# Ledger of designs, part 19: designed miniproteins, single chains, continued (5)

Each design is a single chain, and the fold is of that chain. pLDDT is the mean over its residues in the fold that is shown.

## One batch from the design tools (miniprotein)

Design m16631
Fold by ESMFold2-Fast:
Parts: C-alpha cells; structure tokens; sequence
Structure m16631 (fold): chain A 81 residues (1-81)
C-alpha cells in the first residue's frame, strides 16, 4: 500500500544523497567506506522493493498514463493484502 511506496521513495532519495556525497565531497577513507556499505545495504532493499514496482516504472518510462493508473491500483491493492 502507501507505506511501500513511501519506503521506496525514501530509499531512492537516501541512495541519491549517498551517491551525491561520494561523488562531490572530499571524504575520509572511513567516511567513504561507511557510505559505500550503507549504499550497498540500501541498494539491496531497493532491488527487493522495486520488483513490485517494475511494471509501474516500465509504464512510466513508456509515458503510458492509463497503464500507470491500472498497474498502480493493482500494486497498491495487492500489497494491502
């Protein structure tokens, strides 16, 4: 349901924040290692959750708004169970 979407968005944002820090900031080796470990953990969670949204993401990339509405409803109702 909504909670799964919110978790997906939050993980995606956190991954983006860490990747930005790794590419733009002058980090110590310890800080870099900690961020890389966190990134790997988040990437695993993202991959697990994203499989529930893969049809939704594909429809979004194809600019198919009607298909997005259909898939979104199915995914949210399915995860509610």
Amino acid sequence: AKELVEKYVEISREIGRIENRLTTQDLSPEERAALEKRLAELQKEYDEISKYFEPFIKALNANDLEKLDEIGKVVYEERKK
Scores: mean pLDDT 69

Design m16632
Fold by ESMFold2-Fast:
Structure m16632 (fold): chain A 79 residues (1-79)
Amino acid sequence: MKYGLVVKLKTKEAAEKAAEIAESDPNTIKTIILKDPEDENHYIVASLFESKEAAEETLKKIKEAVGEENIVSEEIFEV
């Protein structure tokens, strides 16, 4: 069973840092950075993980690195 993590961020720099953190985890299958189609000033980092624990730990590291003020939304879901 695999898990998705989607984080919406306010700046390109925060999104690049979030993607770097996600890609550093050996349980990360893939990560991608997208511009938010609903708001051109926001960025989406979408990542796929082998486990829920990896997704949760990655989200925690992202929050610690970029700050909650730079996060618009976050979601972990089963795929």
Scores: mean pLDDT 83

Design m16633
Fold by ESMFold2-Fast:
Structure m16633 (fold): chain A 95 residues (1-95)
Amino acid sequence: SLGALLVEAIRQGQGEVALQIIEQLNNANLTAEEEEAIAAEFEKLTSGDYYRLLLQLQAQGNEKLVSRFILALSKLADKHPKIDAALKKIGAKKV
């Protein structure tokens, strides 16, 4: 699933791949069942997994990629309440 691939990309520090998947999800009209499945995959991430990815992207000197990544996740969360809740639990979106 795209959710499982996204979680794996984040854990592996594959920020460009993770961004591509998030942008695909933002362009898709997710069903309630698809939203729930993706939210469940995000809940498998720790806050440490998310912050490690951000630090790795910053270390690569790609500030534009960091900004795009955060904005793409925020956009996805704004469209999908269950994904929003999951991202807040892992600290990827401020409460």
Scores: mean pLDDT 79

Design m16634
Fold by ESMFold2-Fast:
Structure m16634 (fold): chain A 75 residues (1-75)
Amino acid sequence: MKYVSKGRDHYIESIKQIIKNTIQRTSSKNNVDPNKLFSQLDVVVDMMRSIYPNDSVTDMIIDAYNQIQADTKKQ
């Protein structure tokens, strides 16, 4: 069953947009492979989970990251 919250959904969308915009700008500016940037971001996400295992904000950040990875894989 789908559980939705305006605050949570808006926050996740904001994080997704920030990550996507940052990767696009960094890739274009520095001529860096986007896949390499995603690999580096994966390490950061793992570190955040290990440091804040029970934090709701960390859960939303990880959800946003996983959604971006799914979008990238389907392309």
Scores: mean pLDDT 71

Design m16635
Fold by ESMFold2-Fast:
Structure m16635 (fold): chain A 75 residues (1-75)
Amino acid sequence: DYSNYTRDQLNQSIRSLRSAARDFRRSGRTDESDQVMSLVDQAQRAIDQGDIQSASQYIQQAIQIVRDVSSSLPR
């Protein structure tokens, strides 16, 4: 199962996603920043409730937004 997130991996993903959201806001990508932060906050609540499946899904959605933004920028 390629969606095997542990609690530690989810927490690391949340940290990385919060950093990405801050970078998006600084770069003027406010909508993407707000969307990532909303998903991260929902994932954190799901973790606190013991709902690892929902937390993983919210994290995956946030990662997809980060990847879509990153793939649209030249290196």
Scores: mean pLDDT 79

Design m16636
Fold by ESMFold2-Fast:
Structure m16636 (fold): chain A 92 residues (1-92)
Amino acid sequence: SKIEEYIKKLEELQERVKNAKPKSLEEAIKLAGEIIRELRDLATTLSDEVFFKIGELGAELGKKLVEAKSIEEAKKLVLEFLEELKELLRES
């Protein structure tokens, strides 16, 4: 199913974030933006309702990332976002 494929991608991205070693907060934020974009592109295969909800959560993450003070905080915000998306998809 498309939802199962998306959840698997979220799990792969969670591992990628955990193993990422960005050299600066700026690099961490850029990597987060790449992840958000990749997930949004994949979400075009899902329903419009789910696509828009993913967009709203991504916008909220982007707002929080602007205020992040450390690489560790930025990584935590992205991991929490990915987990929230998994919960959303399980309810869909």
Scores: mean pLDDT 81

Design m16637
Fold by ESMFold2-Fast:
Structure m16637 (fold): chain A 70 residues (1-70)
Amino acid sequence: MLSLEEFRKRVLDTARQIATRLEKEKASEEERKEVEEQLLQLVKDAADKLNIPEEEQEKLIAEVQEVLRA
């Protein structure tokens, strides 16, 4: 089963793959926002199922956003 650390790593790895793809495809700002919202929603849903505290979810969301914008 995924631990919090494994979940965080997987989420961040996925975000990096998405960020790399968006850069190569020269995606628009609108497209990037839609992808970001979609990924954040998936992260929240998965985190809720794993009973991750809101404070830890907020930190993970911030890290995901940073990765997507880097």
Scores: mean pLDDT 80

Design m16638
Fold by ESMFold2-Fast:
Structure m16638 (fold): chain A 88 residues (1-88)
Amino acid sequence: ETAEKIREALELIGKAIRAVDAGNYDEAIKYLQKAAEVLRETGTPAARDAAGALEKSIQALKDGNFREAAIYTTAAALIAVGELLELE
């Protein structure tokens, strides 16, 4: 279950990245919000840290800080992948 939720969050992060590449920032924000929610539901410290990074990315996108948003999104994805690998 936890691994499945993290995979769902990673898929949502991937959709958000594609939306940003397409210039669809509102869609990207919605995907990142859902990814953060799913990660928080897992209850692991690493997943909560990843969710926090996504929340910072969402704020950066809203502020037009696309470079900062990319940094936080990348950090969140790396934390989530690391947690997934620890779960198997």
Scores: mean pLDDT 86

Design m16639
Fold by ESMFold2-Fast:
Structure m16639 (fold): chain A 77 residues (1-77)
Amino acid sequence: AKKQIQLPPSSSLAEAINKLRDSANEAERLAALETLTAYLSTVDPAAVLPPLMKALKDKSELVRKAAASLLQQLLAK
């Protein structure tokens, strides 16, 4: 069932996923991971896995650490 009340809006999640996959900017990728982590409890793990796998291969140690933490939270759930 669809609801009018969402946190975050689907557009915000789509933007985060796009930045995580395509952005060359480390800060944008970190912000995307933080957004996904904040709302992890309300999203299906399967919806987050593809962008998360990209982040695990990132050259930035900060991005990899954030992605690993998010993955651990998904596996623990």
Scores: mean pLDDT 70

Design m16640
Fold by ESMFold2-Fast:
Structure m16640 (fold): chain A 86 residues (1-86)
Amino acid sequence: SQEEGIKKMKELIDETVARVEALLAENADASPEEQEQLVAQIVIETLKKLEEIAKEYNIPKEVLDKLKVELVERVMALLRAAQAAA
């Protein structure tokens, strides 16, 4: 069902955000550029997985786009917080 697909996408976003937070904490001494590169790779991989789930569960494009925005916004907030603490 679309509801099951949306649940899986939200769980993937939550897991990815937690992973990014942990990765930034482990790499607190890395340069801002290195932190950005590490985060960008995870985001790109997660966006591809979200698109795959959306295709499997026939999720509307508007819902997929909103979840993609949520992922990027939450990750960017963590990156900004990490860089501000440096």
Scores: mean pLDDT 87

Design m16641
Fold by ESMFold2-Fast:
Structure m16641 (fold): chain A 83 residues (1-83)
Amino acid sequence: MYTKSVEEILEDFLRTARYLVEQNNPLGVEYVLTTGLAFVESNLDKIEDKEKVKELLNEAIEIATQGGAKSAVDRAKEILKKL
């Protein structure tokens, strides 16, 4: 009933990834962002607010760039093309 939305789950992943950037954990950043992006890509049909997801995907690109997570940057850009 009151399960977290795709938007809320993506926000949770981005919050964790930001924390890992602050902790200088680049492997953790890549793992967390890649996992969160895989979740979004598997649930595109459940997105309630596409504009919010686009904003969050752009934040994911910024965090991934700061953390050196090249694969996460590329994946976020591919998901943006599908919205």
Scores: mean pLDDT 84

Design m16642
Fold by ESMFold2-Fast:
Structure m16642 (fold): chain A 80 residues (1-80)
Amino acid sequence: MDLLTLLNELRKLVGEEPLDLDGPTSYLTLQNLRYLSAKVLEKAEKKFGLKFISPEEFLKLLVDDQIKVLQEAIDAIKNL
């Protein structure tokens, strides 16, 4: 669940609520986590004035590379 952990951390950094894990999580498929990650990266880019990979290019990545991109984005924001 590494992708979900990084997604929730990045959501907090952009001022969004973390995804709720207390209820039904059937909507938290790997595909949906990938799409939500692309959207939060775009929001982080606009909020912090940073440039990341495009949503289309992000969605072409393997999950391990998507995890790496989210970690690099979090690190970049924390080092501002």
Scores: mean pLDDT 76

Design m16643
Fold by ESMFold2-Fast:
Structure m16643 (fold): chain A 107 residues (1-107)
Amino acid sequence: SLQEVLEKVQELQSLAANIHREIVENKDNYEKVKKLLEELREKLEEAYEFVKDKDPEVAKLLEEAIELVEKAIELVKKKAPFEEVLEEVEKVLELLDKVHDKVIAKA
């Protein structure tokens, strides 16, 4: 249902925002940031599977968000500067805002 999609998107937005805050507050906590990014990836994959046959437009945006999260995880594994990890998380937040707007427009 649209309500279930909206609830999943809001959960994803909250988690991504929490990761952004964690990076800003704890710039050297790579282990915690990695764990949170892996959780975000899993929830994005669940949301993608839920919508892929029902809403191809939303599915495409979620697939793009998954790719950005995978890039962020790779940056964390390499202990890249947190500014680079933050850039990828900010792109994920932008994509999730677009998903939220598209879902709301259908309600």
Scores: mean pLDDT 86

Design m16644
Fold by ESMFold2-Fast:
Structure m16644 (fold): chain A 66 residues (1-66)
Amino acid sequence: SAATELVAFRELSEALAPLGVEVLEVRRVGDSFEVTLRLPDGTVVTLRARSTEEAVRLAEAVLAER
């Protein structure tokens, strides 16, 4: 649902903005979200997560490995 994707986009944008991460796209795929992010260094990554909370945790983990 476009409404579900919009809510997820908003929640992720608010949660990730302090980390310098930009949300580019959120797509619902079955019971999961496919989230495309731009990291502070300009790298674009795509993550698969079951919730917005999992997506935030995965983004934080990607940043911690750099």
Scores: mean pLDDT 84

Design m16645
Fold by ESMFold2-Fast:
Structure m16645 (fold): chain A 62 residues (1-62)
Amino acid sequence: SFPKLTAEQRAEVRRLMLEAAERMTAAMKAGDPEKMSEISLTLLRAIEAIRNGEPAPELPAL
């Protein structure tokens, strides 16, 4: 069954999206499109992990 997101999970997703946006901006300024792709893919996997009640992977370091 699909787990419904709790308020806590929604807050975690929002924080993760903001962190990803900040790291994406830094990667754009550095001219690193591969890092931008890595951040985007990791964000998607992290959101899915949170949705499934699994530990989220950390966003890539710059």
Scores: mean pLDDT 80

Design m16646
Fold by ESMFold2-Fast:
Structure m16646 (fold): chain A 72 residues (1-72)
Amino acid sequence: SSAAELARELAEAGRRAYEAGDYELAAQLFTIAAHSGALSEEERAEVWRLLGEAYAALGRDDEAAKAFALAE
């Protein structure tokens, strides 16, 4: 579906932002992708895990912990 394609593109953009060291942009993009509802369970879990890693890189430990919990 178009919604799933958009969610995957947002997750890919988030990964590129993370690799570039732009953790704020990565967190924003992963948040939108994670809340899309259009991803598979496995893709959703991976996006929540990546969001947790982005928040951890920003020192936002409480948000990181919540994101990691949603990945499990």
Scores: mean pLDDT 89

Design m16647
Fold by ESMFold2-Fast:
Structure m16647 (fold): chain A 91 residues (1-91)
Amino acid sequence: MKIELKDLNGEAIEATAVAEPEDKGTIVVTLHSSSSGEVYTLVAKPGQTVTLRFPGSETIENIVAREVLGAPTDPLEVVKEEVIEEVAKVR
């Protein structure tokens, strides 16, 4: 599935999400920042909303899941500090 992200300035960031068969009901999101070139990996359950923070104190306020066959188009949010810290790691 494709997810649309916006940073704090409203700039669009490309993202993709894949449902992992090992963790049924879990979505893995890979984020590519168009401005910084950083890559982040995030794991979230369907229906959760995710608020992300990039290194440099920029916050991604909005994740809107785009439709893939059988996937919801609702935003994904995981309201936990650990998730924000995990996304900040570069791999």
Scores: mean pLDDT 43

Design m16648
Fold by ESMFold2-Fast:
Structure m16648 (fold): chain A 57 residues (1-57)
Amino acid sequence: SLTPAQLAAARAALPLVDTDFERARALLREAGIPVTGRDRAELTTQVLALLSEGRAL
């Protein structure tokens, strides 16, 4: 289940995936989200999936 704090972290991480990849990953980890994306494409896919799930909740 995605919390409001995790959704906020995903929103903040999205623009950072391309500009500060490690900061994007750190934001997700700080919100308690397991980071599965190992590169920009995988992390973008994970963040977009989280944002889509947040809309459904």
Scores: mean pLDDT 82

Design m16649
Fold by ESMFold2-Fast:
Structure m16649 (fold): chain A 93 residues (1-93)
Amino acid sequence: SNPSSELLHAILTALSEVTKDESITSWEQLAEALAKKLSELLGRPVEVELEIVSEDRAILRVEGFELVLEWKEYVDKNGNKVKRWSLASLRRV
């Protein structure tokens, strides 16, 4: 398989799982969880570089990829504040 294609697939898979984990409440926890999941999926150590832009926006760098993530707050049907992670952009650098 193509290493770049494998890494991209692993990134999308890991993001889908970590963004649904309600125990992850900070950018640092998100980056650590992503690095751990990527290391499991690829069977090798994977490092994730975190750049916090604001409370609701961060940039994650994984080898040749740059991910821009947003943390959006909304009010659910019961009036509770809920936060969701969102992938704003993904590019190869």
Scores: mean pLDDT 83

Design m16650
Fold by ESMFold2-Fast:
Structure m16650 (fold): chain A 90 residues (1-90)
Amino acid sequence: SAEEKAKELAELLRELTLKQAAEAGIEVESLEVTAEVEGDKVTVTSTVTLPEETALAEFGPDAKSSTFTTTLVYPASELEALIAATREAL
C-alpha cells in the first residue's frame, strides 16, 4: 500500500540522514522521520536533535534550539522512485 511504502521511505531516509551526518562528522543525539499519506501527497517530517556543542559549531552562538524540524511534500506517485533513489544512495 502507499502507507507501507511511505513507512519504508521514512526508514530509508532515517538511515541515509544518519549516514550523511556521520560522513560530515556531525553528531546526532536523536532523529525521528515520519511519512504520512494524504490523498495524492506524502508528507515527510524529520526532527533532528543535536548536542548543544554540535548545534553551536554548525549554527553559531545564537542557536537557541538544538532541535530542528524539516517538512517535505512529495506526490504519492513518486513514492516508488524516491524509495529506489534512497536505496541507491545508501
Scores: mean pLDDT 78

Design m16651
Fold by ESMFold2-Fast:
Structure m16651 (fold): chain A 72 residues (1-72)
Amino acid sequence: SMDEKIEKVKKEISEDIDDVYNYLTKQNVPNEKIKSAINSIAVDRLSREDIPEDVAKEILNELTKELNEKLK
């Protein structure tokens, strides 16, 4: 179902973001560049998965909130 696809894609994107975040923080990359890189990855992935645009915006918003909490 679409709901199951959305949940799976969201989980996979979150895991990819965690991996990229851990890699970039070990390289001492500035927080602004980490945010930019992760946003680009999330946007590209959501676009490729044919997720409805309204749902994709909700997922992206939630992921960016989680990232902002980590980078405080």
Scores: mean pLDDT 79

Design m16652
Fold by ESMFold2-Fast:
Structure m16652 (fold): chain A 69 residues (1-69)
Amino acid sequence: DPVAEILAAPDKEEAFRLARRLLREGRATSAEVREALLAMGVPEEEVRRFLLEVEVEIGIELIKRAVSK
């Protein structure tokens, strides 16, 4: 359970690190990561910014794979 894994992190830095890893590995959705980080007391604006950064990184990789020969 990705939400439970993120919530088990000892601090916010580890929670963000784990969340980024799970998103990049496709083991968690943005919704699950948002739920876990909000439950840990991370401000909604900070969570939104973090998710946008990771989603853009993933999107760029997918576009690069689709277009690159």
Scores: mean pLDDT 79

Design m16653
Fold by ESMFold2-Fast:
Order: C-alpha cells, then sequence, then structure tokens
Structure m16653 (fold): chain A 74 residues (1-74)
C-alpha cells in the first residue's frame, strides 16, 4: 500500500468519531492498516472491518462513502 498508515488510520478514526464510536485506539488502527500493507483488499472492506475489530457497530454507508473519498484523495 502506497498510502501512509497513520494518515489512513486518522481518516478511519475521524469517521468513527462522527458516528460516536470511540472503541478503537490510534495504535490499534495504525497496526490494522499496516497488517494490510501489500494486500489487494479494497479500501471499502478495510473501512467496514475496522469497527468489527473493536466490537463496535458497523459504519453507515454515508460515512463509508465520505471516508473512501478522503482515502482516495491521499
Amino acid sequence: MRLDAEDVAAVILEALRREGLDGISREQAVAYVESLAGSSLPLESLLRAFPRLAGQPELSDETIAEALARLRAL
């Protein structure tokens, strides 16, 4: 993955905060993104899997679409 893991994690954490979800730490988010480095996993799948790692509810489709647009701009 050519995206900086900290930047990707920051976008995802901001999306989670917009939904009132705060169960995922910055360190956990960065580690998750780094574990997917070099993977062919779509960015949408990465976003949808993030909350599930911390037992949080899934993000809304609107929040995912906004976060995907931001990630694609990186």
Scores: mean pLDDT 68

Design m16654
Fold by ESMFold2-Fast:
Structure m16654 (fold): chain A 83 residues (1-83)
Amino acid sequence: MEEFEKFRKEALDKVSEIIEEAKKTNDPERAYEKVRELVEEMKKKGYPDEVIGLVLQTAADEFRRLGHDELAEELRKEAEKIM
C-alpha cells in the first residue's frame, strides 16, 4: 500500500515538473517527449501499469487544459492501451 502510494506520488510529481517546464518554455512537443521518456523509465523500473496509466492520463488532462488537444489525445490513447 505505502509503496504503491510512494510510486504514485513520485510519478505525479515528475509529470507536474514536466508540465510546469512546458508552460515556461512554451514547448509542448518537448514536454510530450519528456512524458514518453518518463513512461519508458517507469516501465524499466517496474512501476505498476496502473501508475503508468495514471501518469499518461494526468499528462493528457494537463495538455488539454493548456490547449494542446492533439498531444493530449495521443497520451489518452496510450493510457487506454496500458490500463
Scores: mean pLDDT 80

Design m16655
Fold by ESMFold2-Fast:
Structure m16655 (fold): chain A 75 residues (1-75)
Amino acid sequence: SAPASVEELRKKLLELAEEYEEKARAEKDPKERIEYLVAAEGGRLQANADPGNLDVDAAEARIEAVRAEAEAEVA
């Protein structure tokens, strides 16, 4: 079921981020690995923000930084 409270939502987002990080570690395709790492960072950013208080521009910049760093590692 969907989380009913802010605390339940944060816990769920952190669990999803950890799941994506595990998938990234197991993934051999560097393009797919980058997407899992980006998804994990997005989940952690949302978990650390109150609903409606997320700084979208800052979150997008952080996600872009994670993607760029991961892409550089596979070049």
Scores: mean pLDDT 72

Design m16656
Fold by ESMFold2-Fast:
Order: C-alpha cells, then structure tokens, then sequence
Structure m16656 (fold): chain A 86 residues (1-86)
C-alpha cells in the first residue's frame, strides 16, 4: 500500500503534476510511518524517498523553504535506515 502510493507519486512527479505528487506522498508517509517508527529499515528508506521527492516537488513549485525542510526529513530517515543495516 505505502510502496504503491510512493510509485504513483513518482509517476505524478515525472508528469509535473506536483500537487498530485505531494498528496500521494503524504498518503504514502501516513501508511509507512508506524512501521518506520517501529524500526523497519525498509519503511524508513521509503519514508526518506517520499520526503526527498516531496522536496523536489516543492522546489519545482518555487517553495524553497519547504523544499529544504523536506530534504532534511528525507536525509534523517535515510540515516536512520543506514544505522539499522549493521
């Protein structure tokens, strides 16, 4: 479910449907978040990818402040996932 919405968000982003992509990523994050917070490295990597793609969408929309915010969130989740791959 979360991965499916993440892929749909990526297709919307490729089509420059930025608002649609952001909504799909928000829905993906809501589904993935409980598993990510429980320490699932795959869920944390998918959360990081969703936030990073949201950053790209905000940058394309000219919202550089939100782009920076979501890029930081993406990096934080990818770092959490990397710490679990030991």
Amino acid sequence: AGEELLKKGEEALKQKKYEEALELYRRSIAILEPAAEAGDADAQRRMGRAYFNMSKAYEALGDLEKAAEFRKKGIEYLERAAALDR
Scores: mean pLDDT 85

Design m16657
Fold by ESMFold2-Fast:
Structure m16657 (fold): chain A 95 residues (1-95)
Amino acid sequence: MMEEVRKLAELGKKLLEELLEKGLITEEQYETALEDIEELLKMAEEGEVELAKLGLALLVGYAAKILGKELEPEVLELLKEIAETYGLKGAAELA
């Protein structure tokens, strides 16, 4: 659902802000990641909801791993469902 896409986008933006504040990413990397989130939101609006969820989930998982943050159980379950849908067990291990 679009609610899940929006929730992942909001969480992704929050995690990117923390990465920037801690000096773990550059300003240029932060801007690029924000643009990627906006592109994924447009894809969802155009009907590519599952691909948008996949892209946002990978971004959220990667950012949380760099920050050493635990994600909420609801978000972790969503990431697991997305990974299983696309056969991305190895990608989930890399995130």
Scores: mean pLDDT 74

Design m16658
Fold by ESMFold2-Fast:
Structure m16658 (fold): chain A 68 residues (1-68)
Amino acid sequence: MKKVLEALKELIEKEGMGKAPVEEVGKKVAEKLNLDPEVVADSLLYLTETFNLPKTAEGALKALEKVL
């Protein structure tokens, strides 16, 4: 999960994707890390729902920071 957190930070800070939907961002994270895009997207979506955060890259990042 730490590499997923770093990839999310890069997409937010360097590519301006903070408000992008978590499904789209999760797939881009999976592409960067050679992971299953469905598994990454679903995991990030589940975390945003668990912590009642926006279903965006920023929401997913905040959710990951709560569990790491």
Scores: mean pLDDT 80

Design m16659
Fold by ESMFold2-Fast:
Structure m16659 (fold): chain A 74 residues (1-74)
Amino acid sequence: MKYAEGMALAIAQGYAMAEYYRDDPEKAQELLQRAQDVADQLASLVSPEQAEEARRRGEELGREAAALAREELA
């Protein structure tokens, strides 16, 4: 359970940080890749069903955070 929560958080943070560094594409790609690497490591410690749900939840939260960042930057 703790690992699935960690996966969702890592993915959400990756999306939010990538949006913050959107004007630096190399940095944004690096942050997304690191978030994916962390998620993949944690995925090996949970069931496939937990990993899928954590990714889905993390992506949803990350997109919401990115949308809020866009509104504040606009």
Scores: mean pLDDT 75

Design m16660
Fold by ESMFold2-Fast:
Structure m16660 (fold): chain A 76 residues (1-76)
Amino acid sequence: SEYDKILEEFKKRADEIIKKVSKEYQPLMKKLAERFIEELKRWYEEEKMTVEQLKSYADYRIKLLEEIAKQLEKDL
């Protein structure tokens, strides 16, 4: 389904971002990514968002992970 593709893409993109941060911060980044995945699943299950809206919010959450990664690298 399109929903499954959105989740798979999110997981792959999040994993690539996490691999680029220092090892000390990888557990924190993984926890954040897991939380966003749970949120996307919940919104889909509760029918509060269309698949297109879920894709848009998945993209926003990836951008957030990228910005957090940049801030963590700045402190190193």
Scores: mean pLDDT 81

Design m16661
Fold by ESMFold2-Fast:
Structure m16661 (fold): chain A 77 residues (1-77)
Amino acid sequence: IKIEIKTEKLPSTNDAVKITVTLSSEATKEDAEKLAEELQEKAGAVAEIEEKEGKIIITVYVTKENEKKAIEIVKKF
């Protein structure tokens, strides 16, 4: 599965980070739901799942403190 990670700092929030995870068309909705659940449970993140152009996109909002943990969870997926 090809995973693309993009990290953006939110300019209007204190120490909040937006992480966009793009999964290839080979990934299932179940895979995305599992990843979102792990991010919420282990990194305290808020995750939104969207389908765009045959790809699954997970938008993750996490504190700066938990950014590294969230990225580690995505990389292990």
Scores: mean pLDDT 76

Design m16662
Fold by ESMFold2-Fast:
Structure m16662 (fold): chain A 77 residues (1-77)
Amino acid sequence: SSSTLEAVDRSLAEYEQQLEDQLKNRQEEADQLMSKSDPEERKKIEKEMKEWQEELEQRRREGERYRDVVRASLAAE
């Protein structure tokens, strides 16, 4: 039913918001650490932040794929 897709969309939106909040908190912590860190530590922090951003994008794509599967399942009766 359409309510199933609505529930999936809501869950994905809530999950994306959680990932954005985590990224924001990590960015604030990273900025503070980078101001106190040596060049090697700064590179590690920058890499971690890039990986978090890539993970958020990957999770968004996984959500889109899951929604497509649910839609196909509903269309099959």
Scores: mean pLDDT 77

Design m16663
Fold by ESMFold2-Fast:
Structure m16663 (fold): chain A 61 residues (1-61)
Amino acid sequence: MVEVEVEVEALSPTLARVRVTVRTDERTTVFEREVSVSADPAMQQAVGDAFGADALGRVLA
């Protein structure tokens, strides 16, 4: 089974750190990226979700 955990940390009103942890039965892989975002928390979450999906695709490829 594959589990994906996405954490978004607001570093400033316009900058967030997105950390994606992908856990599989074989390994745990962590991806971390800083992104420029709006001050809107909903936009920060959407960016985190998008990076989570990308990281999962990279692990499963």
Scores: mean pLDDT 68

Design m16664
Fold by ESMFold2-Fast:
Structure m16664 (fold): chain A 87 residues (1-87)
Amino acid sequence: MIDREKAIEGLKKLGEKLNKPELAKEAIEEIKKDPDPLVYQILEAELLGDEEAKERAERLRELVERRDVAGLRELGLTDEEIAQLLA
């Protein structure tokens, strides 16, 4: 689980940098509900307009929720990265 305060500050700073303060505010409300590192990655990718990164993070989150180790390996994650995500 991510540090909620750091995640909020990160999204706020990113919104200021990209001149998207309203989108950043919406992202901050989502991270307050679910301070998950993959949720943060989805919200960050959305602010950046990176659809590929967003889709990848959403897929990762689904595989982590299912604890699908084989699916995570197929996505290109190492055993060490999988262990960190499932811890």
Scores: mean pLDDT 77

Design m16665
Fold by ESMFold2-Fast:
Structure m16665 (fold): chain A 62 residues (1-62)
Amino acid sequence: DKYKKEAEQLLEILEKWDPQAAQQVKEQLQRQGMSPKQAAEFLRQQVEARSEFDGVPVPKIT
């Protein structure tokens, strides 16, 4: 539940920075059949890796 919401928010951020990369990540998540928790963790890593992209700051999720 909370992880699914977090994953959706992270995906939206990634999509605003790079829609092509967001599409690729979304496809990987669907292919893997990850749980919401695993998807959120994977998306956090993707967003952090691209946090310097176009200088857009990543919202701090605690």
Scores: mean pLDDT 69

Design m16666
Fold by ESMFold2-Fast:
Structure m16666 (fold): chain A 75 residues (1-75)
Amino acid sequence: SPEERARQLLEEVKKLAEEIVKNKDDPEAYQQLRRDYLRASTELTLVMEELPPELQEKYRKELAKISNELYDKLK
């Protein structure tokens, strides 16, 4: 289902964000993880379009929070 797929993708995005921070000093790992993160977050955004409006808003806020926290940790 779209809801189950969105849940799985959000979990993947969270794990990838943690891995990016852990590997920030390894250029090869960092670049690969960043690509995987962009892929997973893009797929999540597309799957979210199939969700009810209330869940779309919830997932958009969660994704934005993850992205902002990741950005802050990479400064």
Scores: mean pLDDT 86

